# Ledger of designs, part 47: designed miniproteins, single chains, continued (4)

Each design is a single chain, and the fold is of that chain. pLDDT is the mean over its residues in the fold that is shown.

## One batch from the design tools (miniprotein)

Design m13607
Fold by ESMFold2-Fast:
Structure m13607 (fold): chain A 79 residues (1-79)
Amino acid sequence: ELEKKAEDYVLEEIAKVTGVEVEEIKELIKKKEWEKLKELEEEALKKIGREGTAELQAKALEILGKDAAAARARLEAAL
């Protein structure tokens, strides 16, 4: 529930930055196309720069309401 909401939020940010529709990204998740998802996340981070990367991490940590270190490791694993 909480993790799903955090992922949806991060995917929305990635979609806005990369120009890829959220629905398309969700289809990649449903098919477990992790390699393509990782590529999209890397492109998003590259385009928004360092400041934007920190913002995405901060948003994910805030939504998860979990230990910051654990949430950060999870986000890095997804990227």
Scores: mean pLDDT 56

Design m13608
Fold by ESMFold2-Fast:
Structure m13608 (fold): chain A 70 residues (1-70)
Amino acid sequence: MAVVRLTGESGALAGAAAGDAAKAFGGVGVRIDPETNTATAYFETEEKAREAAELIRRRAPQVEAEVGEE
């Protein structure tokens, strides 16, 4: 499954960015880890994950977004 992994100054910031991207591009789930200040958004295709990462980079430049696979 394709993922976008997000790292912010807080889990809430990373989670908000992940949730917005998932809503925009039909994400199948979001996972937030407040201990590491990370969130992961899950997508059915790598193309959707890449589009989501691009949106995050444009709208939340303080959040680091990486595309990967799980």
Scores: mean pLDDT 78

Design m13609
Fold by ESMFold2-Fast:
Parts: structure tokens; sequence; C-alpha cells
Structure m13609 (fold): chain A 73 residues (1-73)
């Protein structure tokens, strides 16, 4: 549902904004900012996305943030 996709995107935005606030390097900040951009794209396109598609985008964005934290945290 569009409501489900929006909820997934909003949760992602919140989590990635927290990662941005706690970022200790420029690389982590950039990864979190890109993740927020992708989450906002999901939010804007929620009516055209399944919940699974929204979840897949958030999972991939989160993976990239975690990789940046491991390498540059």
Amino acid sequence: SAAGARTIALTGIHDFEEALKNAKSEEIRKAAEEAIKRAREVLENADSLSEQEAADVMTEAGRKVREAEKKHG
C-alpha cells in the first residue's frame, strides 16, 4: 500500500537523520545524506511503489551507511 511505503520511507528518513547527527567523518555524512535522498524519493513515489520495493531501497541505503561507518567510523 502507499501508506505502508510512506511509513517505511519515513522510518528510513528518521534512522538516516540520526546516523547523520552521529556521523564522525565526511564519508559517513555523505552516505547518510544520500540515504536520506533515496528515502525521500521513495516517499515522493509511494503511490507507485510496493511496500517490498520501498523496503528493498531502504535496506540497500542502510547497507551503504553501515559500510561507511565500518570503514570511516
Scores: mean pLDDT 85

Design m13610
Fold by ESMFold2-Fast:
Structure m13610 (fold): chain A 86 residues (1-86)
Amino acid sequence: NPEVLKYVEENGLKYEETEDADGTRTIVITDEKSKTKLVITRTPDGVLTTKLYDNGKLVAEKTGRDLAGDSEAMKLVQEYIKKQLK
């Protein structure tokens, strides 16, 4: 997501992207200052799972497969971005 990458660059966040041999893609965005971490995992069949960690504890998780499920995962990403901006 280009908007997420731009946000990461503008706020000096740590960005890591990994792709497994099975095509599963994982994105980890870390803000060491607030001790928050966002983990986004997408499988080859289109399942997207978003996990939000605060001080090492899982505080929110969303999983979706179709456009509606992707919307729920995107809401979690937007909530994380909003929290970092406020």
Scores: mean pLDDT 70

Design m13611
Fold by ESMFold2-Fast:
Structure m13611 (fold): chain A 74 residues (1-74)
Amino acid sequence: SEKKKLAEEARKNLDRAAEDLVAMAERLPAEVLAAITSDPELAALLLEMQGLSREEALRLAKEALEKAAEEVLK
């Protein structure tokens, strides 16, 4: 079904998006991260991730993205 296919793609995309968010948080200065997003919640998430280990940052990113995906998939 189309719904199952979309959910599988979303799960694969969540893993990639989480890795991309962690990479962005690790490589960009906090001031630049805040400046490049108009979403204050996303800016706060990226700044929080900079204070965490890679494993903790990946977990936080996955949890945030999964919650966002659940709101879209409802």
Scores: mean pLDDT 69

Design m13612
Fold by ESMFold2-Fast:
Structure m13612 (fold): chain A 99 residues (1-99)
Amino acid sequence: MSLGQQLRATWGGLLAAAESNSAIAERLSENTIRVDLGLIEAGGGEEARALMEGLLALLEEIGAETGLVEVRRLSDTTVEITFRDLERASALLEARALG
């Protein structure tokens, strides 16, 4: 897969994990997801963590440009993502990952 396709797959996996309330990605509220980067690395190695970090960087850029998403790093392994508009943020992320 291209890097963009891998980032899109990582995003889809994150959303699925959050809907399942997994330890890797847990839905804390209707618009907030907590991500455990340490568990991602333990399960998928350094490559899986690097893909998630790349995804988080794209979300931070979208947040800075649009205010639609906020990424808060609570520790080296724990990140919270808050969406003002999940559908718009998702569309922008997919466009950037593929472009």
Scores: mean pLDDT 81

Design m13613
Fold by ESMFold2-Fast:
Structure m13613 (fold): chain A 113 residues (1-113)
Amino acid sequence: DAAEREEIKKKLEEAAREALEKLLGKPLPAETTSSDILEEAQKKLEAGETGIALVAVEVEAESEEEAKEKAIKKVKEAYEEAGLEVEEIAVGEAIKLEGKRYLLVLAVKFKKV
């Protein structure tokens, strides 16, 4: 329903902001969205050299720590298989779903090779 969708959207935005703060090494302005910050950060990078992306990943794990490790590995392998070099990955707060499932948002800094 609409209320559940808004709650999940809010948690995803909070996780995205946290991942970007960790990747950029600085606090984000309270009234700025993760999307606005990603756009601004991307504009400061030279086209074709380095990129920054936000990726949402669902994993099955026994704990939040295991979920983070699995998500990082999955995203890194996917980017490397696509011919991209992963420089840095930061992960936001894990969102616990039903069963042993976790939704995570990762900020990825990569080189276009």
Scores: mean pLDDT 76

Design m13614
Fold by ESMFold2-Fast:
Structure m13614 (fold): chain A 85 residues (1-85)
Amino acid sequence: GIELEEEELEELEKYAELAKERFEKAEERAKSLSGPEANRELLAEAINGGKALEAIDRALAEGKSEEEALYEAVLLGVEERKKKE
């Protein structure tokens, strides 16, 4: 199965915390904007890079919440890092 070492779990938790903070900041910006496209762009900025955006779009298309989409994107970002190494 897919398992993380204790040190990697700590890194994942830090990434999740950073993503949450970025999401909260992006959400405040989104309140000043209109349209789903602007929200998706801000969510992508909140995490990092195209893989995060793909994960968010997919999760939102599946009817998941923004928080769930953000968390899944963070997890995929960590997985991509592990696959690269």
Scores: mean pLDDT 56

Design m13615
Fold by ESMFold2-Fast:
Structure m13615 (fold): chain A 71 residues (1-71)
Amino acid sequence: SEAERLLAEGRRLAEEVPEARPYLERAIEDPEKAEQYLALAYTVAAERGPELAEKTARAGQAIMEALELRR
């Protein structure tokens, strides 16, 4: 499904941002708090630099789109 594809994409991108990965995974595991976890993931990545922040934002967008499709 499209949701499964987007989750796989988000997880693949999360592998490139190990500092943010735990928060990205928590967003998947707890959809009700996904926005909070994605904000934490981005904050952690941004402290490491713009490249990691951008990858984390892309991972977070894929995760949010997947969760919205499951509504």
Scores: mean pLDDT 85

Design m13616
Fold by ESMFold2-Fast:
Structure m13616 (fold): chain A 96 residues (1-96)
Amino acid sequence: MTATDRAIQILTALALYAVLHYTGEKSESAEAVRKRAEELLAEAGETELAEELRNSKPEEARELLIEKARELGVPEEVFRQVEEELKKFLELLKKE
C-alpha cells in the first residue's frame, strides 16, 4: 500500500466521522459509522490510530485524522474539498 492509498483511507474515515458529527445524534447509526471508519484505518495499517479513535469523541477523532493525514503530506485543500463534497451529499439526502 502506498502513502497515497493510506491517505485516501484516512480521508475516507475523516469523511465518515464528519457524517457522524452532523447526523450522530442516533447511537445505532453513529456506531455503524464509527466501526466503518475504524475498519478503514485498520486496512491502512493504522491500528493504533483506530484504537485512539475508539476512545475519542467525534470532534477529537476528527482532529486526530487531520493530523495524521498532514503527517502523510496530504494538502489542506484536499480536506476542504472532502468536507464540501460531504456537505453537498448531506444536503441531497435531506431533500429525500
Scores: mean pLDDT 64

Design m13617
Fold by ESMFold2-Fast:
Structure m13617 (fold): chain A 99 residues (1-99)
Amino acid sequence: SDLEEAKKLIDEGKYEEALDILEKLLKEQEVPSDELVDLLYRLMRAAIMAEDEELLERIKKLLVESKNMSLLERILEKAKEREDEDLIEFVEEVKKQVE
């Protein structure tokens, strides 16, 4: 499945290729699955840890273009539960651009 392929790509450090699949799935799903949200979270965290500015800008653009506040709130909740300050800040910046 596309989700299994995206997960494999993230595990292999192929973040741009993983994002291509996740972008497609976000456009196909009106309500993103929990697995899709988890994979997006993992990808965002990996991009932040790698300080990959190009990947972070691409993720930010995708999330802003989606205008899915429910998705952003779900990601933010996961970040807060994990005390992931950098990811909390990133998602709150994205939310301000969608609002």
Scores: mean pLDDT 85

Design m13618
Fold by ESMFold2-Fast:
Structure m13618 (fold): chain A 63 residues (1-63)
Amino acid sequence: RPQVGDKLKALADIKGTSEDMLDIEKGDIITVVGQVDSSTFLVEKDGVEGKLPLAATKDLEKI
């Protein structure tokens, strides 16, 4: 499970499932900035914050 301050590299394109979720492209590096609930965490990419589902971690690698 990602922790606040972790940097994650996207291994595949990740499409947000709601308006509050961040769309991520393969090769993007994102920073974990918070935890929202048991299935959702908050990330930042290039100054933009958004939510990602925990299921997306299968396509994210900690660097």
Scores: mean pLDDT 77

Design m13619
Fold by ESMFold2-Fast:
Structure m13619 (fold): chain A 81 residues (1-81)
Amino acid sequence: DLDHTAELVLEGTREFERRAREENARLGPSPEVDAATKAVVDAGRRLAEAIRAGDVAAAREAAADLEAAVKALRDALARQR
């Protein structure tokens, strides 16, 4: 069920955003971390939309963007410390 899979991706994206914002606040707010978090959220939402549409090419592109965004966030968090 593509709708169910898309909802799981959206729920995971929302939970990730909440936890990332909490961690950023705990470590001292960083605009770089906020921007990287937004990129992850945007990519996660595009992935969910592509899954719901059954668009394999768009889903693959969004998944690659998500992977790159997560790496950038990890690097930004390491610099924040």
Scores: mean pLDDT 82

Design m13620
Fold by ESMFold2-Fast:
Structure m13620 (fold): chain A 103 residues (1-103)
Amino acid sequence: VKERREELEKKVDELKKKYPNDAGTFFEAGKLLLQEKRYEEAFLLYEKAVEIDPDNRDALNALAFFYRLRGEFEKADEYLRKGVKGKTIPGNKEKAEEIVKEL
C-alpha cells in the first residue's frame, strides 16, 4: 500500500534526525527488524545507515543482500564492492531497540 510506504519513510527520516551520526545503530535496528520478518522496514533502515556512513561495511553488505533478493544483481555487485573497502562500526543496541519501537 502506497500510504504505508510513505508513512514508513517519514518515520525513518524522523529517526535519522534524532540519530544523525549513528549508522551502526540503524544497522542494528535493521537486524532486529529482519528477525521479526519486517523486510521493508529493515531495508529502509539499512538505506539510512549507508546515507549516514557510506563506508559502513555491514549496512552495505545488507543492502547488497536485499538487492540480490530483488533480482537487482548490478546494484548488489556495486554495494558488495563498496563493502570490501568499508569499515565495521559498532552500534548501540539499546537505541536500536528504541528505533524499532518507534516504527
Scores: mean pLDDT 79

Design m13621
Fold by ESMFold2-Fast:
Structure m13621 (fold): chain A 96 residues (1-96)
Amino acid sequence: MLEIEQPAELEAEEGSDVTLRDRIRSDSDDEYLVEWYQITPEGARLIGQGRVQGEGIAELTLRNLRREDSALYRARATNLATGEQYMGRGILLKVK
């Protein structure tokens, strides 16, 4: 079983940088592909990706924030050995 732990909401200032962090908790040593999606009215837009092995932290850094970057950001973890997919609840980013 895999759990994705994240804050429910983050606030940041325009022009600042923010790092979104999802802690991946896994009962296996398998490698996961982590894909970050910005959720928009048009659908999910892939904006970043990385890998984590077993228990680890997936990070996405957004730089020079604009109010238009205010959105729900979700990470999907895919087990590279099994193909099983897990979707995080998402982080609601509010740019002030």
Scores: mean pLDDT 83

Design m13622
Fold by ESMFold2-Fast:
Structure m13622 (fold): chain A 65 residues (1-65)
Amino acid sequence: MSPELKEEMEKGVYLLASASYIASEKDEELKKQMQEIMDKGIETGDYKGALKEIKELIKEHEKKK
């Protein structure tokens, strides 16, 4: 597989994971924050960073709520 195809497949996996977390979230405020992170990741092309930030946001809200 070419490096370009591998990167696009990895982006797809990260995007799907981020979308899955957002779709499963019941807290409207947290859901909006996660959506903004994903949208920014799509705009910048940093899907991996967006997924990482979403996971950290979930952990922070779980620990502080």
Scores: mean pLDDT 77

Design m13623
Fold by ESMFold2-Fast:
Structure m13623 (fold): chain A 60 residues (1-60)
Amino acid sequence: HMEERYQQFLEDFELALELAPTKEQAEKIRNVFLEVARKHGFPDEFIEELKKKADEILAK
C-alpha cells in the first residue's frame, strides 16, 4: 500500500541531496523533505531512515 510511495520518496530524497551543490543546500533540502514526510503522516521509523540517509550522503 505505502511501500512504493516510501521507496519513491526515499529515492527522490537521495537524488536531491546528491545533486545539491553545497552542504548548506543539502541541509535545506533535508529539512524540506522531513517536513513533507511529517505532513504526509509517514511513520517515525521512516523519518529516522531519511535522517540516517542524509547523514550518510552529507558525510561524503
Scores: mean pLDDT 79

Design m13624
Fold by ESMFold2-Fast:
Structure m13624 (fold): chain A 77 residues (1-77)
Amino acid sequence: SMELIKSHIESLIKILEEDIARHADQPEFVAELKKIINELKEILDDPSLTEEQARKRFSEIDRKYREVVARLRAAEA
């Protein structure tokens, strides 16, 4: 459902905001996370999106987030 997709997006935004606060000393990663939050908010703010379109956009943004987190973890090793 669209409500479930929006709930997942809102949950991810909260996680990203916590990640930003935790990694405030890493401005490059903070900038990438803020960009992802903006892309997620665009899904929430677009009433014309079908459930399928919202799900596909969310999936692509989630992939970007996973890549950013993987690079952050590699940098900490």
Scores: mean pLDDT 83

Design m13625
Fold by ESMFold2-Fast:
Structure m13625 (fold): chain A 88 residues (1-88)
Amino acid sequence: GVSEEAREVEKKTIAKLRPDWSEEEINEVVKGLDKIEGELLALAGGKRSVGEVRSALVEAKLKVLPKASSVDEYLQQVKQLALELLNE
């Protein structure tokens, strides 16, 4: 799991970069990102390290955050891009 301190830092970063999103929306983003990490780790089936999965997620999160029009679009695009990055 992600530490509470890491979650708090992520929430603050999202709030700064997406002032259009409410605290409730930011909480749904962080919750959705945790779920995506779990799904990607399961799909990797031990072929990728936890660090490799997390690095792909960080890159996808940063690339998609300024472009997504909604929380649902952000989560969908982050998952898709992270999967593409892991298929190298």
Scores: mean pLDDT 81

Design m13626
Fold by ESMFold2-Fast:
Structure m13626 (fold): chain A 113 residues (1-113)
Amino acid sequence: MSFDEIEEKLLNADVDKISLEEILEILEEIVRLAKEKKAPEEVIKALEQLLEALKKAAETKKEEDIEEVYKLMDQLEELREEAEKKGDYETARLLDAALRAGAMGLKRIKNEL
């Protein structure tokens, strides 16, 4: 899937209807694109950690696993702000897309608590 297709999918997503499986697939594709575009290693690592944490939270639904996703999203937001300040808008867009997907994933998980 192209990044433009990911952005369009996220923009038009009904947050109440999008499945956890589809959100995870979007995050996997964002990680793949970040690696393909040779984003900074810290960004790729943070994206991979968010994907794994969200998978774990979706499976376990434990409060501690949900809290880990929030902490990782805070780290991604800091990385996004740094990328924007440096004029690396491509990396900032990838991080913004990941934050949107993560937020939708958390909403889906919380609706089952």
Scores: mean pLDDT 83

Design m13627
Fold by ESMFold2-Fast:
Structure m13627 (fold): chain A 73 residues (1-73)
Amino acid sequence: SKKEKLEEIVEEFKEKAKKSGREEVEKLLREVIEKAASVIPELDPEVLLKGWRGEASEEEKARLEALEKEIEA
């Protein structure tokens, strides 16, 4: 499922992040967001990045919540 693929991508990031410095973690975060966007082609990778930084607009947050609900269905 899309949820399982996303969880796998996130776990891979967490494992690599534990072994990396802060600058390397930012590069890994970008790679993970790009991979997540490839699993959900309807989602803009820039919106995902803003969401993780806490910079997403209310409209972008609503889109992310709707997509998460679709993945769980």
Scores: mean pLDDT 65

Design m13628
Fold by ESMFold2-Fast:
Structure m13628 (fold): chain A 106 residues (1-106)
Amino acid sequence: AELSPEEARIRQALNRAGRAILEGDAEAAERALRELVRLILESTDPRTVRLGVGGLLALARLARALGHEESARAAEAAFEELERAWAGDPEKLAIVEAARAAAEAA
């Protein structure tokens, strides 16, 4: 599948954060999550935004499931940063709400 450079960067950031969480490296996870948030906020393609937001919620769940509380809090804080940045953007808030609902249904 042909990925856009934007999608490729988001996928790489998600993979870096996931690896850090699996390894229990809270500092590496926090750095990767900060980079992921930056890339999501810079994204103009709604599909790439949905990928990043959904991936961030999956990372928060992964960290919690593994008992890595610091990484779980970092992922949740990153998600809250997106909600704050998009407070005046109903379309982007709808993406956040849809991702949260999908995560709850899984």
Scores: mean pLDDT 83

Design m13629
Fold by ESMFold2-Fast:
Structure m13629 (fold): chain A 75 residues (1-75)
Amino acid sequence: IEELLEKTEKVLRELLPEELAEKVIKVMRESIRNKESLSEMLARLEKVLAGEPRGLRTMALVAAADLHRAIEELE
């Protein structure tokens, strides 16, 4: 789980502006810690990504969904 988070964080920091990457990473870490559903994580991310370009929003949401599924497959 922690290794998957670190890999996802690295990818997000390369694809997104630093400030946005940190906000997305924080939401993902909090959602996973709280054992929130995928829909709850995506709702939080949509709030953080409000006003951002569509391409950046899509990349962040896809990365979050992929991470959530990978974690569920391990448990």
Scores: mean pLDDT 76

Design m13630
Fold by ESMFold2-Fast:
Structure m13630 (fold): chain A 93 residues (1-93)
Amino acid sequence: KKEELAKKFYEYSKFFAELAKKAKEFGDDELAKRYERLSALAQKTGDKILNDSFNKGVDVEAIVKGLDILNEQAKKLDKELEEKAKKLQELKE
């Protein structure tokens, strides 16, 4: 559903924002900026889905495919960040 799909993009926006926070915890401000850009992109995509639901029929599949690519990249980094965070937390505390 369009509403469900838009929620997914908004969830990704928040997800990337969380990844940005994790990157900042490691002192990687550049990586945090990259995640902030991905968060903004996901939010824009969600808005586009909602705004164009009556207008011209957004090419949702193309958008989803683009997000899938971003998601694969983010998933790789997220897993690395989580593993690193656990290691650092256990080592430092």
Scores: mean pLDDT 68

Design m13631
Fold by ESMFold2-Fast:
Structure m13631 (fold): chain A 84 residues (1-84)
Amino acid sequence: SAVVELEEEVLERLRAELSDAQQQAILAAVAAVGDVYAAGGSPAEVAAAFEALGAVVASVASPELAERFREVLRAAEAELQAEL
């Protein structure tokens, strides 16, 4: 599933650069996206959850990691929106 693939890509990129607490904050935001999707959330609710996830990443990650992550988030959002 797109949510599981997003979580795996997040974990792989974060392991090298972020503390356990920073990783937990991002994973909690990823889980929130998954919860909205599983509950049958609207396109607007899914978009808002991805915006919140992007904000968490920007607050804890380096600018370079945040930019790379932005590409992953856009691809995952497009895939989830297509399934709605």
Scores: mean pLDDT 74

Design m13632
Fold by ESMFold2-Fast:
Structure m13632 (fold): chain A 76 residues (1-76)
Amino acid sequence: MKEEVEKKVEEIKKEIEKKVEELIKNKETTKENIQKIRDFIDEAIDELGKKFPEISKAELQEIEDELIELVREKIK
């Protein structure tokens, strides 16, 4: 993966971590609030694919799955 793609994925991960941490701090880790984070992931993956058309569909799916798993691990 190109350095620029890696950097963008890292920025998305940090944004997700911040959103999840805010929900945990406020004790608002509800299904509805987690779904909003998942919606953010879907939008971020769509934007990533538009900015970097060289990323394969399989690679985009792998990144999306990694971000979803990150949220699941954080809310345990």
Scores: mean pLDDT 81

Design m13633
Fold by ESMFold2-Fast:
Structure m13633 (fold): chain A 63 residues (1-63)
Amino acid sequence: MSLAEKARARAEELLAKGEAAGDERVRRVYETVARAYLTFPEDEALVAETEATGEALIAELEA
């Protein structure tokens, strides 16, 4: 599986989680992380940092 295929699958998963969220701000965080996967699929370090930051922000927002 290519990095682009993995990134796409992960982005779709994150978008689904965002849609299930009851808070618009939480949905936007998921959308931002998904976009990072789609825009920079080869930059695994950047994507991992963006995802970690997003998870921390979602925890603070509590949906």
Scores: mean pLDDT 76

Design m13634
Fold by ESMFold2-Fast:
Structure m13634 (fold): chain A 79 residues (1-79)
Amino acid sequence: SSVRKKLEELLKKAEEYMKKALDPSKSVEERVAAARKAEQLLQEVARLALENNDQETLEEVEKRQPEFLAVGEQVRAAA
């Protein structure tokens, strides 16, 4: 379905931003912005998965959420 493709694309984008947040070649400002964007995208995935009763995607979000939050906190603390 179009929703499934959108969820997969948003998860992929969230992972790409998380990779940018962890990239030591990027400025602190760029890493903070990337971490924030990754968290926002993961929240959007959770919202869409909940609306479509997609339990598998919700479980994936729950599994990834602690890591995304921890990275965001570490990058913001470095700023």
Scores: mean pLDDT 85

Design m13635
Fold by ESMFold2-Fast:
Structure m13635 (fold): chain A 89 residues (1-89)
Amino acid sequence: STLTLQLSLERLPSGTVVSTATVTNDGNPVIVTITFENAQEKVVKYFSIGPGTETVTVEYSNPEAVRVTVTAIDVATGKEVSLSGLVLP
C-alpha cells in the first residue's frame, strides 16, 4: 500500500491552531479524520479525498493546549495511518 500521511501544526498569533495534512494514496479514495482535543472539548472533522496527493487544512480556535490527531483510511483496503501532535498555548 502506498498510503502516506504528513502533518504540520501551527498556532497563529490570534490563538488559532492550523492543521495541514498531506495524504498520498495511489489507486483508492481516502477518508481523512482530523480531531482537535483537550480536557474540555473534542472536535472531529471528516474529509473524503480522491486517489493521488491532496492537502487538507483545518483551523481551530482554542487558546489552550490542543492535541491534534489525523487519521487516513483507504476505504477499499481498510489500511490506516495516523499522526498526532500537541500544540501548546
Scores: mean pLDDT 86

Design m13636
Fold by ESMFold2-Fast:
Structure m13636 (fold): chain A 82 residues (1-82)
Amino acid sequence: MKIVKIYVNGELILELESEGKVTIEGNTITIEGENIKAISQGFESIFNGKITIKVPDDAKITKEGNTLTIETKGEELEILLE
C-alpha cells in the first residue's frame, strides 16, 4: 500500500492510501487507481480514478518506503479529483 500525507503548517490535513500508481513529476503528485482511501479531519472517503496534487515550489517532499510526505504552508496547494 502507498501512502501520501499532506501537512499544512505542521497539521495533517489529508492522508491518501492506495494500492494503485503514485507518480511524482516536479511539484505534481498523481495517484491513480481503485479504492483510493482519503482521510481528512477524521472522515474517510473512497475514490476510484485519479487524484492530482499540485504543491508550492517551497513545499518539502519526503519519500520513505511507501510513504510520501508533503509539508507546505498551504498558500498554493491544489487538489484535483478526476
Scores: mean pLDDT 80

Design m13637
Fold by ESMFold2-Fast:
Order: structure tokens, then sequence, then C-alpha cells
Structure m13637 (fold): chain A 80 residues (1-80)
């Protein structure tokens, strides 16, 4: 039996995770203290599973950003 409340809870957790990630990215890029405070509040409201997912996504984003930056630099060197 699919519980409708389970779908809504999952969506709310995903929304909270997205809000925390967005605030984290803004805080990191702009040094925005308000965004940093927002990310801490969003993170604190996440379930332990969502917090673990946030931590993994942040780590993955950092690795993907490094790889994307290296790939773009290599392509730019080819086209220069």
Amino acid sequence: MTVPGEENQKRLEQLGLEQALLAYLIAREEGDEEAREAYEKYYARLSPESQAEFDEIVADEERLRERAEAALEAERAKLA
C-alpha cells in the first residue's frame, strides 16, 4: 500500500535538501553571511538521512566542479 503522506514527506525532504544546497552555494560563492545562516537552518531541519545525502552531494559537487573546471580548461586550450 502506497501511503500518500510518504510521498509528501519525501518531497518535503528533497525540497529542504535543495534549499540547503542552494544556500550553501550562495554562501560559498558570495561569502554571504545571511545565506550561510540560512543553510545552517535548512541543514538542521533535515532528517539524518537527508543530512548524510547533503554531505555526499556537497562532496560530489566539489569533485564534479574540479573535474568540470579541468575539462573546460583543456577544451579552451585546444580552441585557443
Scores: mean pLDDT 71

Design m13638
Fold by ESMFold2-Fast:
Structure m13638 (fold): chain A 71 residues (1-71)
Amino acid sequence: MEKIIEEAVKKLEELGLKEAAEALRTLYELGHKELALQYANILLTLIEAGKLENAKALAEEVVEEAKKLKE
C-alpha cells in the first residue's frame, strides 16, 4: 500500500474515524487507487491544517463512496 494511504489511515484511526480508515483501505484494495490517493491527500491536508470538521465530512464521503463501489 502507498505510504500516503497508510498515513491517512493512521490519522483517521487516531481521530476515531475507524470506519473511514477501513473504507479508504478498501478503495485502494479494490483497485480504485487514484481515487484512494486523492482522498488520502485531501484528508491529510485538511487534518494538518487543523480543519477537522472538513476532514470528518470528507471521511463520511469516503465511507459512502466505498459502500457504492463495493457493489
Scores: mean pLDDT 82

Design m13639
Fold by ESMFold2-Fast:
Order: C-alpha cells, then structure tokens, then sequence
Structure m13639 (fold): chain A 78 residues (1-78)
C-alpha cells in the first residue's frame, strides 16, 4: 500500500540520519562532508515521506490522525 511505502521511506530516512550522525561523531576531518551528505539524504527522505503523506490526506487515502503519527515518528530523529 502507499501508506506502507511512506512508512518504509520514513524509516529509511531516520536510519540514514542516525548513521550519518554517528559517522560525523567518528569521522576524521576529510570524511565530514560525506557524513553531512548522508544526514542530508536522510532528511530528504523524511521530508519526501511527509509530503507524500500530506498528498494522501488531500486525496482521502489517510486520516489526519495517521498523518500526525507519521509526523511524530519523524520528530524522533531530531
């Protein structure tokens, strides 16, 4: 389902942010840009997932409550 795809994208984005933050803490100066790139890619996936979820709400495919649950899950990475 579209909701399952959005949830997977959100979880992948959160994982990338966590991995990138860990890499940033452990990285030598020359690898910092790669760590930052990983974090930004993760944030991009989270943003895309929420925008797709908002589109599904507009189309009547999900509830406002379901959208809020996805937004709350996204906050866990911040």
Amino acid sequence: SKVEEIKKKLEEGIKKVKEGRKLLEEAPPEEVPKAIGTILNGIGLVVEAILEAEKLLKEGEITEEELQELKDKAKKYG
Scores: mean pLDDT 83

Design m13640
Fold by ESMFold2-Fast:
Structure m13640 (fold): chain A 95 residues (1-95)
Amino acid sequence: AERELIRERAWWLATVTVTGAGLSYITSPEQAVENAVSSAKATYRLFQWREPSEEEVKEWREAAERGVRLAQEGYSVDEVVDIEEERVREIERQA
């Protein structure tokens, strides 16, 4: 169903955001984004047996950048998880 696809995409993007935030505590902002995107690509290839589209990669980069920005604003990884969980719930309510 369309709602299931919206939900799955929202949770995938939330995971990329949290990964970017977490990596930003142990590396540079730029490297955190690139590592989060690379991890997402590797996971996607492993489970989907195809290359992600340019649009999907762009969304993943934007999600990782959002996570890095939240970490730079002083949010802990746990707080970023809470923020993204609320974002996913809002997306689900609007679907």
Scores: mean pLDDT 84

Design m13641
Fold by ESMFold2-Fast:
Structure m13641 (fold): chain A 62 residues (1-62)
Amino acid sequence: SDAERAAEAAKRAAEAGDAAATGSASWQLGMFGGRELAREGVAAASAGDAEKAAELGIQAAK
């Protein structure tokens, strides 16, 4: 799904140390629903926890 793609993009961006790409992907996570899960995903991505950001994004898509 689009939310899963956004979560994977956030993970890759965080792993690469690309703050701008991480922010963009986190915004997309918010657009796909799951307000609370998306907010946690954005926080995880901003903290550099790419794995948690991806997990929360996938959960938001379900």
Scores: mean pLDDT 61

